# Designs tried in a protein design run: designed miniproteins, single chains, continued (4). Part 42

Each design is a single chain, and the fold is of that chain. pLDDT is the mean over its residues in the fold that is shown.

## One batch from the design tools (miniprotein)

Design m13447
Fold by ESMFold2-Fast:
Structure m13447 (fold): chain A 86 residues (1-86)
Amino acid sequence: DADKKAKQQRQAALQRQIEAMKQRYEETDDKQVARQIKFQMVQIQLLEQKRQQLAADGKVLNLEQQKKMYDQITKQAQAEVKKEEK
């Protein structure tokens, strides 16, 4: 059905994006570029996890709540990258 196809297409697109970022992360000798790629990967993974948790809880966020969630996940991803630097 349409919902199942949409879910499969979304998961395939996310997998492709993560694989492309992982390849660039492994190919780069620039610590700053590697850090930026790692941040983007962590941010995407955290956003997907939070989205699944909200769906499981049956909660629907308005636009303001979605922006706040994005900001929180961005800060978490930055903190995670910093921890890995030490």
Scores: mean pLDDT 77

Design m13448
Fold by ESMFold2-Fast:
Structure m13448 (fold): chain A 73 residues (1-73)
Amino acid sequence: MEEVEALRKRLDEFIEYVEKNKDDPKVQEEALKEIRRLRGEIVRLYNDPSPEVQEKRRLLEEAIKRLEEILKK
């Protein structure tokens, strides 16, 4: 992921897609798969102390929380 802004845009677009299609079982499955993928990326980034990487970690954690909230409803 090149830039914080590019990551934010991609995450926001996916979250909006899931929100609009939350009643579709296939979209729910895609969201769960993405949550697993994002968790893996967070683990990979834990050893990098750079501010940019820490910001990316926060965006990934926030996206997971938002996706989990949508799936609960």
Scores: mean pLDDT 79

Design m13449
Fold by ESMFold2-Fast:
Structure m13449 (fold): chain A 77 residues (1-77)
Amino acid sequence: NREEIMELLEKAGELARRVLEAIEAGDLEAAEQAIRDEKDEEARRFAAGWVIGLAKATKDEETAERLERALEEAEKA
C-alpha cells in the first residue's frame, strides 16, 4: 500500500525532474521524448500532470500543450 505509493512518487519525481531539466535547457523535444519513453503509465501520468500544471501556472502555454500531446501519444501506444 504505502510502499507502492512511495515507489510511484519516486519514479514520477525522477521523470518530472528529467522533464523539467529538459525544459530549463530549452530542449522541448527531449522533454516530450522523456514522457513517451516512460513505460510506467501511472508514473507518466503523475509526472506529466505535475509539469503541465507548473507550465500552466507560469503561463508557458506552448510547453503545456506540447507535453499534453506527448502524454496523449504515449497513452495511445
Scores: mean pLDDT 83

Design m13450
Fold by ESMFold2-Fast:
Structure m13450 (fold): chain A 94 residues (1-94)
Amino acid sequence: DLVERVREAVDGLLEVRKETNPNGWKEFERGGERYITFEEAEYNRDQPSPLKTVTRSLRDLKREILERMLEAAKKLNLDPEVIEAIERLLEELE
């Protein structure tokens, strides 16, 4: 099932993000939704990137990953079934 494989890939990417942010990865629940607070580097090519604390819902983080995957899949002209699987997971997050 391509949908399940895409879901597993998103979960794997979230675990990598958690491992790369060990000092800032905090999970909590608010209003029936799960949120994550973590440190994110501000992009700066010429200077050491400063870290800032950001808070995102788990749903929004998964959506962001899926949107990036969708753009990559379209750019690489991946199979329509892959694009459909990503779109189905994006709809699930609504």
Scores: mean pLDDT 76

Design m13451
Fold by ESMFold2-Fast:
Structure m13451 (fold): chain A 67 residues (1-67)
Amino acid sequence: SLVEAIGAALAAAKGSDGTVPAATAYEILVSHGLSEETAKAIVEAATLPDGTVYGSRLAAELAKVLG
């Protein structure tokens, strides 16, 4: 599924601390066919005030959009 494909790509990109660079997360989402607007919204929703993006938060925000 699209969610599984994106999830695998995010898992491959995440560091040992569970974080994914915001730019990398955005590129992965857009490369899998999400609009730039939707990809940006997901990444922004998953981003903490310090700029940190956890893969688990990305997965949760993705699930809200794609089910």
Scores: mean pLDDT 81

Design m13452
Fold by ESMFold2-Fast:
Structure m13452 (fold): chain A 74 residues (1-74)
Amino acid sequence: SPLVERFRRLLAHLEAARAAHPELFSPTQLRLIDFAREAAANAAALSDEEVEALVEALEGLARGLAKTHGLPLP
């Protein structure tokens, strides 16, 4: 699924950013990444609507980090 591939790519981008710059993430942002990681482990059980909502949330986080901290966009 192109949507699940986008989700996995975006999650990998944010996980790499977290590993490199853990100090730039709020506890709420870290909880979102942790939740998305658990969801990605069982992506076949998720609806397209659920995957789309997670992609939108992670894209929002990536844009926010880019704007506030100058981190690269995915």
Scores: mean pLDDT 86

Design m13453
Fold by ESMFold2-Fast:
Structure m13453 (fold): chain A 55 residues (1-55)
Amino acid sequence: MELRIASMQTTPDGTLTLTLVSSDGRPLGTFTIKADTPVELGEQIQAELDRLRAG
């Protein structure tokens, strides 16, 4: 299943909120990620995508 980021926004608290959709445009959920570095942020995003792909 292909996943796409529908929206991406950063709050003043430094928290990143991602809204993910499937390839068919079905909304999969909204995920809140807080990370101190871009590398850590990328790893958290990858983990959420892997969880969605697994089931």
Scores: mean pLDDT 71

Design m13454
Fold by ESMFold2-Fast:
Structure m13454 (fold): chain A 92 residues (1-92)
Amino acid sequence: NLKGMEEEVKKLKEKIKQLAAELKAKLDPESQKRLDELTEQTIKLIEELYKLHLEVLKDPSKSEKVREILKKRQPEMDALQREWQELRQLAQ
């Protein structure tokens, strides 16, 4: 469902921006810069992953190729998750 995916991606980006704004208020200027960079990287990754899902919706034969791309990008996703966790800990 294309419309459902668009709404979920929009909500996810909004949630990430909201989380970033809340954390930014609790962080020092150097950590605020790191948070801004992490927020941009996370939003960019979400948009790139959404484009890959759109390719599968247009051509289901690309499912396996997209699955391989997602598997190769898993370490990048894990690294971003660890960075968010570290900044949340610094904000405490």
Scores: mean pLDDT 83

Design m13455
Fold by ESMFold2-Fast:
Structure m13455 (fold): chain A 58 residues (1-58)
Amino acid sequence: MELSPEQREEIEKALREAYRASNGDVRAVAAEARRLAEKLGVDERTAFEVAEQVLQEL
């Protein structure tokens, strides 16, 4: 779990945007989490944990 506060905020914002843009498609959120993990060089599991937290709020 090597996320800076800035990276976590970027991931959370992007995942919320993906959810809103896809009209609640959780598969779109999962795809965005995977894309961000690759882009930011973070563990895919960590990105999915952030996605789980975002989806719990929505």
Scores: mean pLDDT 78

Design m13456
Fold by ESMFold2-Fast:
Parts: structure tokens; sequence; C-alpha cells
Structure m13456 (fold): chain A 102 residues (1-102)
């Protein structure tokens, strides 16, 4: 469904922007840089929907999740929020790829 694809594209855009804004508040400079990279890769995947763009996006999301888990300066509740947002980006991108691939 074209409507469902468009909704997933909007959702991915909003989630990646929202994660970047939260990381600017709670994240270290290294985490902020990684979140900016995730946002740029999400935008690239939205433009081309290629397997290569998806792989790059998923790889950087997993690295961001690892960095957040290892950062003891971030409270456990904030870690859960940030990891949950990163996982939602992953799940949305995978669902978008599934629908675009038929």
Amino acid sequence: SMRKINLLKITLSLLSSGLWQQMRIYGSPEIQQKAEEVQRLAAQFLRDQSPESLEALLSQIEELIRMVREDKSISPDVQKLLIGMAQAIRDTALELQRLVSS
C-alpha cells in the first residue's frame, strides 16, 4: 500500500530527528556525532531505499545502542528511552524495506 509506505517514511523521518534531538540533550559528543550519522543515513535510506543504505543504517544504529548502553553517565531510564527510539528506527526501516521489496 502506497499509504502505508508514505506513513512509514514519515515515521522514520520523525523518529530519526527525535532521536538526534534527545541525543543532543543527554549524549556525550561521541554519542551526538553517532546520532547525527544515524540521522543522515536514515535520510539516505529514505531517498534510495537500497539494501546498501539499509545495511549502513542498521550497522550504525547497533553501534549507537552499544555506545548508549556503555555510557554510565546516562541514567538507566534515559538509556531505555534512547535505545527504544533507536530500535523503533531499525524496526521502521526494516518494515519499509519489506514493503518496497514486495
Scores: mean pLDDT 88

Design m13457
Fold by ESMFold2-Fast:
Structure m13457 (fold): chain A 66 residues (1-66)
Amino acid sequence: MESIKKTAERVVERVRRFVPEATPLAEKAAEHVLKNIDAVQKLIDEASKAVELIKEAVDKVAERNE
C-alpha cells in the first residue's frame, strides 16, 4: 500500500519537472490510485497500471530530451 503511494508521488514529481503541462493529469491518476488502494485488490492493480503508464511516459520524455 505505502509503496504504491510513494510510487505515485514520485511519478507526479517527475511529471512536474519534465512535463509541467501534464501535472494535473499525473495528479489525477495518482489520486485515482490512492483512492482505489483500499477498495479491492483488483481495482488497486488497475490503478497501479495507470501510474505505470505515466511513469513510462515520463521516462520516454526524459529519454527523448537527451
Scores: mean pLDDT 67

Design m13458
Fold by ESMFold2-Fast:
Structure m13458 (fold): chain A 63 residues (1-63)
Amino acid sequence: MRAAIEERIAAIEREAETFPAADQEVLRQMIAEIRRRIEAGDLEGARQMVDIAEGYVKARKAA
């Protein structure tokens, strides 16, 4: 699970590079929260936050 979450974080970071600075900052904060949850042992909470961040990326690309 942790390795899968890290792979998804890397994908979000790559996508974030294509966005405006404001969206990059939002995604950076989301990624920081994911990492805090992983460090706390809350892998389920980390996964939920990854889902939210991926949804943000998808919504911004569709707009």
Scores: mean pLDDT 82

Design m13459
Fold by ESMFold2-Fast:
Structure m13459 (fold): chain A 101 residues (1-101)
Amino acid sequence: MELLEQELELYEELEKNREKVIEELKKEQPDVKEEIHETAADFRLLAVKESLAYLGALLIKEGAEAELIRRAVEKAGEELVLMYARRLGISEEEFRKRLEE
């Protein structure tokens, strides 16, 4: 539960503050071109999105609160969460039922 909430918060912060994330990356690697920092920021979002998708699928399996699962799906995307859910043995029917709660 807490781990998914932390990843959701991180994703929302990275998404809303993309320009600030790029500025922070520039401080870490000031000798690198701005285009590289932009690419790195986008890859950080993708990495957190993958984490959110997997954690969302795990929470469906563990019977977690539907609102938290829906937030993970909204940020990671339904298809990616469903892909991990299927790998964990959760059917598409069960996945959709959990989102309707």
Scores: mean pLDDT 74

Design m13460
Fold by ESMFold2-Fast:
Structure m13460 (fold): chain A 85 residues (1-85)
Amino acid sequence: MQEELELAREILERVEAGDLEGARELLARAGGVDPSEISDEDVELAAKRARVFLAWEEAYRASGGDEEAARKAAEEKLAEIKKEE
């Protein structure tokens, strides 16, 4: 959980900074594969998943383990991402 949260934050930070190579290297290291096996589409998908996951985790912790609140936050974040596209 803590390692997954840190990975999600680092991926988002690098993608938002335009450091796609840095994000690719993080994903490759986490997956145990070569960075050349990670496509730009994989990086974009990982960033979207990271945003949704962070929203879910924050709401889950803030609500004291309310899965419905966490699910709602994740769905709202997914809708926000869809509008940004």
Scores: mean pLDDT 78

Design m13461
Fold by ESMFold2-Fast:
Structure m13461 (fold): chain A 83 residues (1-83)
Amino acid sequence: MEEAMDEAVRAAEEAGQDPRPIREALETTRRVLRSQGFPEEVVDQAVSVGAQAGAEAAKAGASAEDAAEAAGTAALETALRLA
């Protein structure tokens, strides 16, 4: 999980973008999922998938905000599928 978030941050930096929106989106999603009572295994997998989606969006030239949205959306959809 931590390594996937670090990779997403690095991908954004290498693309010349602000990495903070991706990190904040993933941390916010983790907090929301925990508050809704999702199991830690689901939260961990959702954040990992979200980090990968954010990294891929950044590498493809998405803006920092669009990459953050991709990360958050992928994480939430993954948690809902696993629940």
Scores: mean pLDDT 80

Design m13462
Fold by ESMFold2-Fast:
Structure m13462 (fold): chain A 88 residues (1-88)
Amino acid sequence: MKELEEALKLADEILKNPNNVDAMERFLLTLGRILGLEDEVMRLVQAGKFKEALRLILKALGIEVDPNDSIENLVKKIKEALERKLAE
């Protein structure tokens, strides 16, 4: 699926440069669309609450979230989940 491949590319960009706000916004909005959470994710992104948006995505993927996880670790967990989904 093109959107899953785009999300994986954006995850790699974020892991190379966690300060890339454009890549983070595009990553979150793409995942929001895939998971049917676009409106909630968009509100969090507009508020600059990227870590909360990442936690919401992980919860929707059925992955347990540690409140102390870094943004990088949250993105890595999402990337691993998306890679498993593409392998199906």
Scores: mean pLDDT 81

Design m13463
Fold by ESMFold2-Fast:
Structure m13463 (fold): chain A 72 residues (1-72)
Amino acid sequence: SALEEKAKELEPFVEELKPEMDKLYEEGVDDPLEALDILIEKTEDPEKRKKLEEIKEILIEQHKKVEELLKE
């Protein structure tokens, strides 16, 4: 699927983000989407921002898929 393909392409970048995400969680951020929004706001690199936005998009789409499964 398109989501799986995007996730695979972003996998190395997600591994590099893990320390930054973990630091935000230690600072009291409980929501992965909130952590991603903070990183997007703080980043000055357009390419890094684009990849962060793509990760956020994947998480939102996965949440929608779970909601559809719970619908009936």
Scores: mean pLDDT 76

Design m13464
Fold by ESMFold2-Fast:
Structure m13464 (fold): chain A 118 residues (1-118)
Amino acid sequence: MIEELREEVQEIKEIEEKANDSGGISGSEALLSLIDQLGRAVSAGDRESAGALIREMLDLIESAVKNLSSSKSEEAKQILQELGDLADELAELAESLGDDETAERARELEEEIDEILE
């Protein structure tokens, strides 16, 4: 799970670099830092900290989605798709931690991204 989250954000970073975007819009650098913190919290069995970190990541993804939703570029669509995949993986992780409210929020965000990608 944590390694999959990291791979997803690395993919976003690679798309940003190809688009000559230095990670400003998607917050990929901040997301990578949060994934490292999340991995430590999960390994320590700290479900409260893990849930808080997932919510912080969802806040960043929501901000990125708002910034990207007006763009019709191929790169923006690719980043949105990867953000949707990241939201789905965060939902699964939150559910595994017993945080059903955070899992539901992540799934709602994935659905919003899917609607934008129509």
Scores: mean pLDDT 77

Design m13465
Fold by ESMFold2-Fast:
Structure m13465 (fold): chain A 85 residues (1-85)
Amino acid sequence: TPREFGIEKLPELLKALHNGDAEKAAEILVEYFKVAGIEITPENLPLVIKSVENFAIGIFGDDETIRKAAKEVEKKVRELLGLPE
């Protein structure tokens, strides 16, 4: 379920962002949306990425690595799902 996935995978997502591992973060995020039944659109993707970025900053502090990783995650999610920019 989305709740079970969130409890198990959210720490991995946050750690990936903190470590600048945008590829792993993008994979976890795409799987979460699939489990949650949420359609990612060009319009909602930036809002989702900003929410995840803000959450990570709230946990680890404001870090350029997190901000850079969030931008790369947005790009990788667009590529994985075939979304236009």
Scores: mean pLDDT 78

Design m13466
Fold by ESMFold2-Fast:
Structure m13466 (fold): chain A 66 residues (1-66)
Amino acid sequence: DREKKLEELKEYVESSPYLKGVLSDEDLDALLDTTNWDVERVKALLDREEAEIKEAIEKGLPLNPK
């Protein structure tokens, strides 16, 4: 179910202070399409993005929206 997978990822993003507001619904849909709708793989990519944002903040680097 496309809508269920997208909502699951939206909730995942909303639960993270580092990811909230960084990714749009369009970005999440594109990630799902790229991963053949593999929610676990998308979550792994989101975990990587969160780690990069966290490290950038800790090092005082600017954040790049993508």
Scores: mean pLDDT 75

Design m13467
Fold by ESMFold2-Fast:
Order: C-alpha cells, then structure tokens, then sequence
Structure m13467 (fold): chain A 82 residues (1-82)
C-alpha cells in the first residue's frame, strides 16, 4: 500500500477522498487535525494525491499495520481508501 501525508484537510480534498471511497465519518473527524494520513493500495491514486498542494509527503510500499503504527505514534488520523 501507499501512504500520503497532508498538511491539512481542505473541503476539496475531503470531497476527493469521499469520492475515492473513504469513510465519510472518518474524513469528518479528520477535519479538526493539522495533518492527515491517507492510505491506498492504488499506486496511481497515491501519485495523483501526492501532486496536490496540501501534500507533505508520499511513502511506499507500506503495510496497513505499518501505516496504522505511524498514525498511532504521530497522533495523525489515518484515512483508508479501498
């Protein structure tokens, strides 16, 4: 899987994540945070997301367990895409 970090969650980014299959409630909870982590199995989606102005980093390949551990260690919310 691929992990993309964002320096915030704009309404436009939130809508893109929901359209990509993110859980709406998870996205809404993440809006209060300074940073957001997005996890996707799709490399092309990860690369497209990494080109957005809010993107702070891209990392991969990572496991789901590694991504969850990073989120827990940093306190940054994790949004999982299908």
Amino acid sequence: MYLVGFAGLSDALAEKLIAAGADREAVERAKGHRSVLVLTPDKERAEALSKLPETSFISGPVSLEEARRIAEATGIPLIELP
Scores: mean pLDDT 80

Design m13468
Fold by ESMFold2-Fast:
Structure m13468 (fold): chain A 87 residues (1-87)
Amino acid sequence: SKLEELEKLLEEAEELLENIDNYSDEEIWKRVKEILERVKELLKDDPVLMKALEIMEKDIESETDPRQRVRSTLLLIQLIVKELKEK
């Protein structure tokens, strides 16, 4: 399901954060971009949310600290999962 795939992306972002010292800044950014693109694919049925994600992606790209980039990505996915679970 979409939620299961998003939760898997959360796990990947958490693993990236836990192992961040093992990666270069370029590798961290590449992985963050790959995660964000997969989030967009999962939410492709909502063009408004996709537009919001593009704006958030630019904010993440402007962050200078690789650790903060991963944290911001993690928080973004957590918020999306929460919104999809809430009634």
Scores: mean pLDDT 80

Design m13469
Fold by ESMFold2-Fast:
Structure m13469 (fold): chain A 92 residues (1-92)
Amino acid sequence: LTPEQREALDLEVQLALLTIQLVIGKKAFDRATTPEELKELLKEFERLRKQISDVLAGLRANPAARPSDIAAAEQVYADATKLIEEIKKRLE
């Protein structure tokens, strides 16, 4: 593997782990009943979205990154944004 190919694989693995964290967070959101739980989840999803943004930027900058992996990162970013908006609506 070239250094670029290794970095692209590392970013792909990071995206997979962040996607799992979003799934876990979504399940926690479905079970949340208090404003305190919602505020904690909001901070967590904002943190996850920032990390997804960093992975997406890394994939876009890497010539070895697959278009499908970039598209997957864009979708996961959109999913995180939607969850953040849903939590904010419940808090207001």
Scores: mean pLDDT 90

Design m13470
Fold by ESMFold2-Fast:
Structure m13470 (fold): chain A 104 residues (1-104)
Amino acid sequence: SKETEELRIVVRMHIEALKKELVKKMREAGLSEEFIKKVEEIFDEVAKTVELTDNLTEAQADQILEVASETVLRVVKLIDAGASEEEILKVVEEGAARVKAIAA
């Protein structure tokens, strides 16, 4: 429906904004460009999952945005704590898996 299409657009735009903010923070922290690219690819896969969710509900949209925001906050805290790229990647992958489960 038109309402579902509008929800998918809003959620994808928010995920893109979170991706750009996180990429900026990762570059400022001196993380590798190869690692940053991997994280960007995971965010792009999450955005594609949302785009393909034909029957996306407002409740699913809200939960996806909550998980995405929580994941970014957790990653920022790990970066500030000097965590490894492996630890950061694990949190990003766990967040992506949670979003895919909500969208299913």
Scores: mean pLDDT 88

Design m13471
Fold by ESMFold2-Fast:
Parts: structure tokens; sequence; C-alpha cells
Structure m13471 (fold): chain A 73 residues (1-73)
């Protein structure tokens, strides 16, 4: 249980950072409400994946974190 919640929290933080980055850098304020709505759906699916396969989900999250860091360059 605790592991699933930690993974979901990390995913939410990553998504929040991505939404913030896009809103600031792309200058598309209309994107922010749509991204926030999609965030809830994404987090729900991510939670299901984390419950079914915590280890595989952690690996995917680490790939997402790496992708996000590269996208900032």
Amino acid sequence: MAEVEELVKRAEELIDRLIEYRAEKKGKPEYLPEAEARKEAILEEFRKLAEADPEGTRERLEEWEKWFEEALK
C-alpha cells in the first residue's frame, strides 16, 4: 500500500512539473485546465498499474522522470 501511494505521489509531482513547465514555456494558458483534467485520469490509471505491478510501474516512472529532464533541455 505505502509503495503504491509513494509512486502515485511521485507521478503527480512529475505531472505537476510538466504542466507548469508547458504553461510557462509554451505560453498556452488554455492548456493548463485541459492538462489538469487529464492529470486526474492519468493518475487513476497509474494507480491501477502500481497496484498490479509496483516494480514495473516504478521503472516506467523512472523513465518518465528521465524523459521529463531531457525535455527541459
Scores: mean pLDDT 72

Design m13472
Fold by ESMFold2-Fast:
Structure m13472 (fold): chain A 69 residues (1-69)
Amino acid sequence: SEKELKERLDELKKDKDPLTAMAAAASYGLVLLGEYEEAKRFVDQLEAATTDEEKRALLQEALDKIASL
C-alpha cells in the first residue's frame, strides 16, 4: 500500500548512512509522483543493499527516473 511504502521510506530516510538516506529521499519522490511500482522496487533493493556502490547506483537510478517523468 502507499502508506506502507511511505512508512518504509521514512525509516530508510532516518538511516545513519547518508547514501541510504539520500536514496530513500529520492525514492520517496517517486511515491509523490505516483510511481508506486518503481518506488517499491527501489525500497526492496535499498533494504537489500550492503555496499556504497549499490547504494550510489540506486540513488542515481532513482534521480534519473524522477528526471524522466
Scores: mean pLDDT 83

Design m13473
Fold by ESMFold2-Fast:
Structure m13473 (fold): chain A 72 residues (1-72)
Amino acid sequence: SMKEKILKAAVEITEEKVREGKLSEEEAFKIELGVAYVLEGYSYEEAARIAGVSKKTVREMLREAKERAEEE
């Protein structure tokens, strides 16, 4: 499904950023969790609160993940 492709893309992007030293593995997991909650129908505010990240971080990751998923 498109949701599965977007979540996979978010995982790939966060793993790349961990390899580049831009994110810790813990930060990557929290961002992935935030994206997963938005895809399940939670608001950006609720998803960010549950995941423990900023709304901006979740919005930007979801944007990048959607762009990458659409290329597949």
Scores: mean pLDDT 86

Design m13474
Fold by ESMFold2-Fast:
Structure m13474 (fold): chain A 66 residues (1-66)
Amino acid sequence: MEEVKKLQKELDEIKAEMRRLADRYNEAVEAGDRERFAQLSAEIRQLEARYKELQKKIDENIKKVK
């Protein structure tokens, strides 16, 4: 199922990006850089919203093919 695999790949890419941003967020928090961790937090939140939307699409596609 190419469509489901494509959506799963996008989720994996978002997870990888979120992990990278989380690492930078922790560095900024430790450094006391309030502007940077606020910016990174906003970016993580945007990725979380996209992650939830893609997960919903995967669930819908799985139902349609079974």
Scores: mean pLDDT 78

Design m13475
Fold by ESMFold2-Fast:
Structure m13475 (fold): chain A 74 residues (1-74)
Amino acid sequence: SREDALAAFEAEAAALIAEVERRLPGTLEGHFLVATLRREVAEVRADDSLSPAEVARVRDNMRAYVAAQLAAAE
């Protein structure tokens, strides 16, 4: 369901935010990345037209984006 997909998306976003705060504490890179993730969560939550499959795709893209940003910050 969309609610199940949203719950999984929000749980992964929270875990990714915690990982960014752990790995890049007090940095501008970490601050902007967390702000980007929080905005993306708000946008997905507000868009009631998104299917469960579309929510899952955004989640996969978010995970890949965070991994790339953390690698680039090293």
Scores: mean pLDDT 86

Design m13476
Fold by ESMFold2-Fast:
Structure m13476 (fold): chain A 80 residues (1-80)
Amino acid sequence: MAAEEERRRAYEELRRRIVALAEELARAMVSGSATDQQIEDIARQIEALLAEADLSDEERFEIAGEVHRILLEAAKEVAA
């Protein structure tokens, strides 16, 4: 169905955008260049994207899990 395909593409686009923001933050954290302001700005961008999107609880949970995984790996590299 066209609406189902459009919904899937919108979700994949949103997920890709949020993951890219999380990876940008992770890279800045690992490089030691992340400022509190940059962390806050990226967090606000992710929150705004999630608030704007028509997501199910399951979809929100999946995106949150992906972001958490990316940031946790970055934190491990910083700690090493």
Scores: mean pLDDT 77

Design m13477
Fold by ESMFold2-Fast:
Structure m13477 (fold): chain A 88 residues (1-88)
Amino acid sequence: MEEEERKKATEEARELADKLLAAVEAGDIEKAKELAYKLGEAAAKGGREGVLIMTATMIELVGLELDGVITREQREELVKALLEGYKA
């Protein structure tokens, strides 16, 4: 049961990460913040693999900032939302 729940949370984290990055690339930062929080919650339930997905997503957000797709302030808000979801 616990292992099945962790697997589902990990799959949700991957889907949320993909949706988050798509929302960021579309310029929908408000939707991206909502998705970031949900990704954090899923990552917390996904254990080690969930944390790895969340960390990889944070690295990709830094890449998007360096490419000028988002501002530093937007990246900081998205990372904050991720960490707040993870702590919830």
Scores: mean pLDDT 86

Design m13478
Fold by ESMFold2-Fast:
Parts: sequence; structure tokens; C-alpha cells
Structure m13478 (fold): chain A 86 residues (1-86)
Amino acid sequence: DEDRELRRKALIEAMESLGIPREKAEQFVARVEEAEAKRPDGNVSFEELARILAEVLGVTPEEARRLAQEILDKANEIYAKLRAER
């Protein structure tokens, strides 16, 4: 799915723009995709995203929640731009 790949690209670019290494960004995306695949409904909550981020980066849950929000905001911005230029 091209849309799914654009969302993945936007997420990785957002994380890199915030100083997160590409390897860590790809680890985070892989963990989120595994979590989605293990749920029949495919729903991963913001709290679960923040928990996965804390594990991948080795940061506190509070820092992970703040950073997860910044990543999502930036990723949505990049994704919107990529879709507008389609």
C-alpha cells in the first residue's frame, strides 16, 4: 500500500529531524507494525506507541510521551506535504 509506505517514510523522516538515528526510527516502526499485526482490530493506542518508543530509545515514560507527540505532529506535517505533492 503506497499510503502505508508514505506514512512510514514520514514517520522515519520526522524522527530523524528530531535527532533520532535512522536505525532507532526503523526499530520503532517495526515494533509498532508488530503490535498492530498481533491485534485483530489493528489498533495501537497512543500510550502503547509511547511505551514502545520508551523501550527503543531507553528514555522515561514521561519523555517518551512528549517525544511521541512531537514525532506524530511532525510526521503528520510531512505526510500531508507528501500527499499534496502527489
Scores: mean pLDDT 80

Design m13479
Fold by ESMFold2-Fast:
Structure m13479 (fold): chain A 87 residues (1-87)
Amino acid sequence: ERARLQEIVDQFERDLAQVIGLIRAGRLSDDQIAQVRRQVLGNSQQLLARLRELGYDDLIARLLRALGRFYAALGLDAEAAAYYAKA
């Protein structure tokens, strides 16, 4: 279970890093950013719930920091700070 969840977190971090790159390059429209935000929120909520159930605090911290970086890339500094504080 842990090895599988580790791979999922690793992939989530890589996917978010790619999306952050596209946001910073100005390659996404506002509509595309809204769609990505919905997808990221949904996927991260399910993954966080599972990680909390199993007590994988290190993976939770990594996921929360990745979300913080994503929100920072969107200019949502208050949301980013909240995710970093929870990590």
Scores: mean pLDDT 84

Design m13480
Fold by ESMFold2-Fast:
Structure m13480 (fold): chain A 100 residues (1-100)
Amino acid sequence: SAEQQLAQIEQNGKQFALETLELIAEAFKRELEKGEDPVDVLLEKYRERAEKAGKPEDVPSRETIEEIINQLPALLEETKKLGLEELAEKLQEVLELKKK
C-alpha cells in the first residue's frame, strides 16, 4: 500500500541520517584521539560511500562538509522539537565528542 511505501521511505531516510551521523562521530573521535582534521576524514568516508553507490560525483565539497558540521547544533534543536528522539540522541552524542 501507499502507507507501507511511505513508512519504508521514512525508515530508510532515518537509517541514512543515523549512518551519516555515525560517520561524523568517527571523524570527531579521530580529531580527539589523533588530531586528524574531521573534514578530511569525512571527505574520505563520503568518497568511499559514493564509490560503493556507483555515484563518485556525489562527494560533497569541503565547504559543504564544514557547513554540515556547523549546522549540527541547529539540527539537534529541530529534531528535539519534532520528537525525533533517536536522531536527537545520536546528534547529542556527536556534539559531546566535539566539546572534548
Scores: mean pLDDT 77

Design m13481
Fold by ESMFold2-Fast:
Formats: C-alpha cells, structure tokens, sequence
Structure m13481 (fold): chain A 73 residues (1-73)
C-alpha cells in the first residue's frame, strides 16, 4: 500500500540522494492535501536526520519553496 506521511518524511534523510528527491516530491504533493500533518512529520524526520537535514531542506526548497519555508519556521 502507499506509505504513510511519517514513512515518506523519514526518507528525506536517506543515504541515497534519489530516495531523498523522491521523498521531497511526495511530501510536496502531501502538503497540498494535509499541510499540518505533512509539516509535523517532516519536522520530526529532519530533527532526527542529523547531517543530512540541511541537504534535505535544500531539496524540498527546490521542489516546494512554501513547504521549505514552513519547515524552517
């Protein structure tokens, strides 16, 4: 079945760049449907992402600048 928002958000900090890019595109889609749940899940994943969090935010910003701004607030 389709991944939950939390599962997709965790992929933002994957060691594989292609998976991070896939996750960013899927989160941009989910943000249009459920912005509050998407921002909450992505913030939790980024908080756990360590060194990859900055790169993940940059990828999100290239896909959806509004979502990236919400995550940096």
Amino acid sequence: GPASIAEVAELLTSSHRAIRELAARELARLYKQDPEATVAAAREALAKGGERAEEALAIVGSVDPELARALRA
Scores: mean pLDDT 83

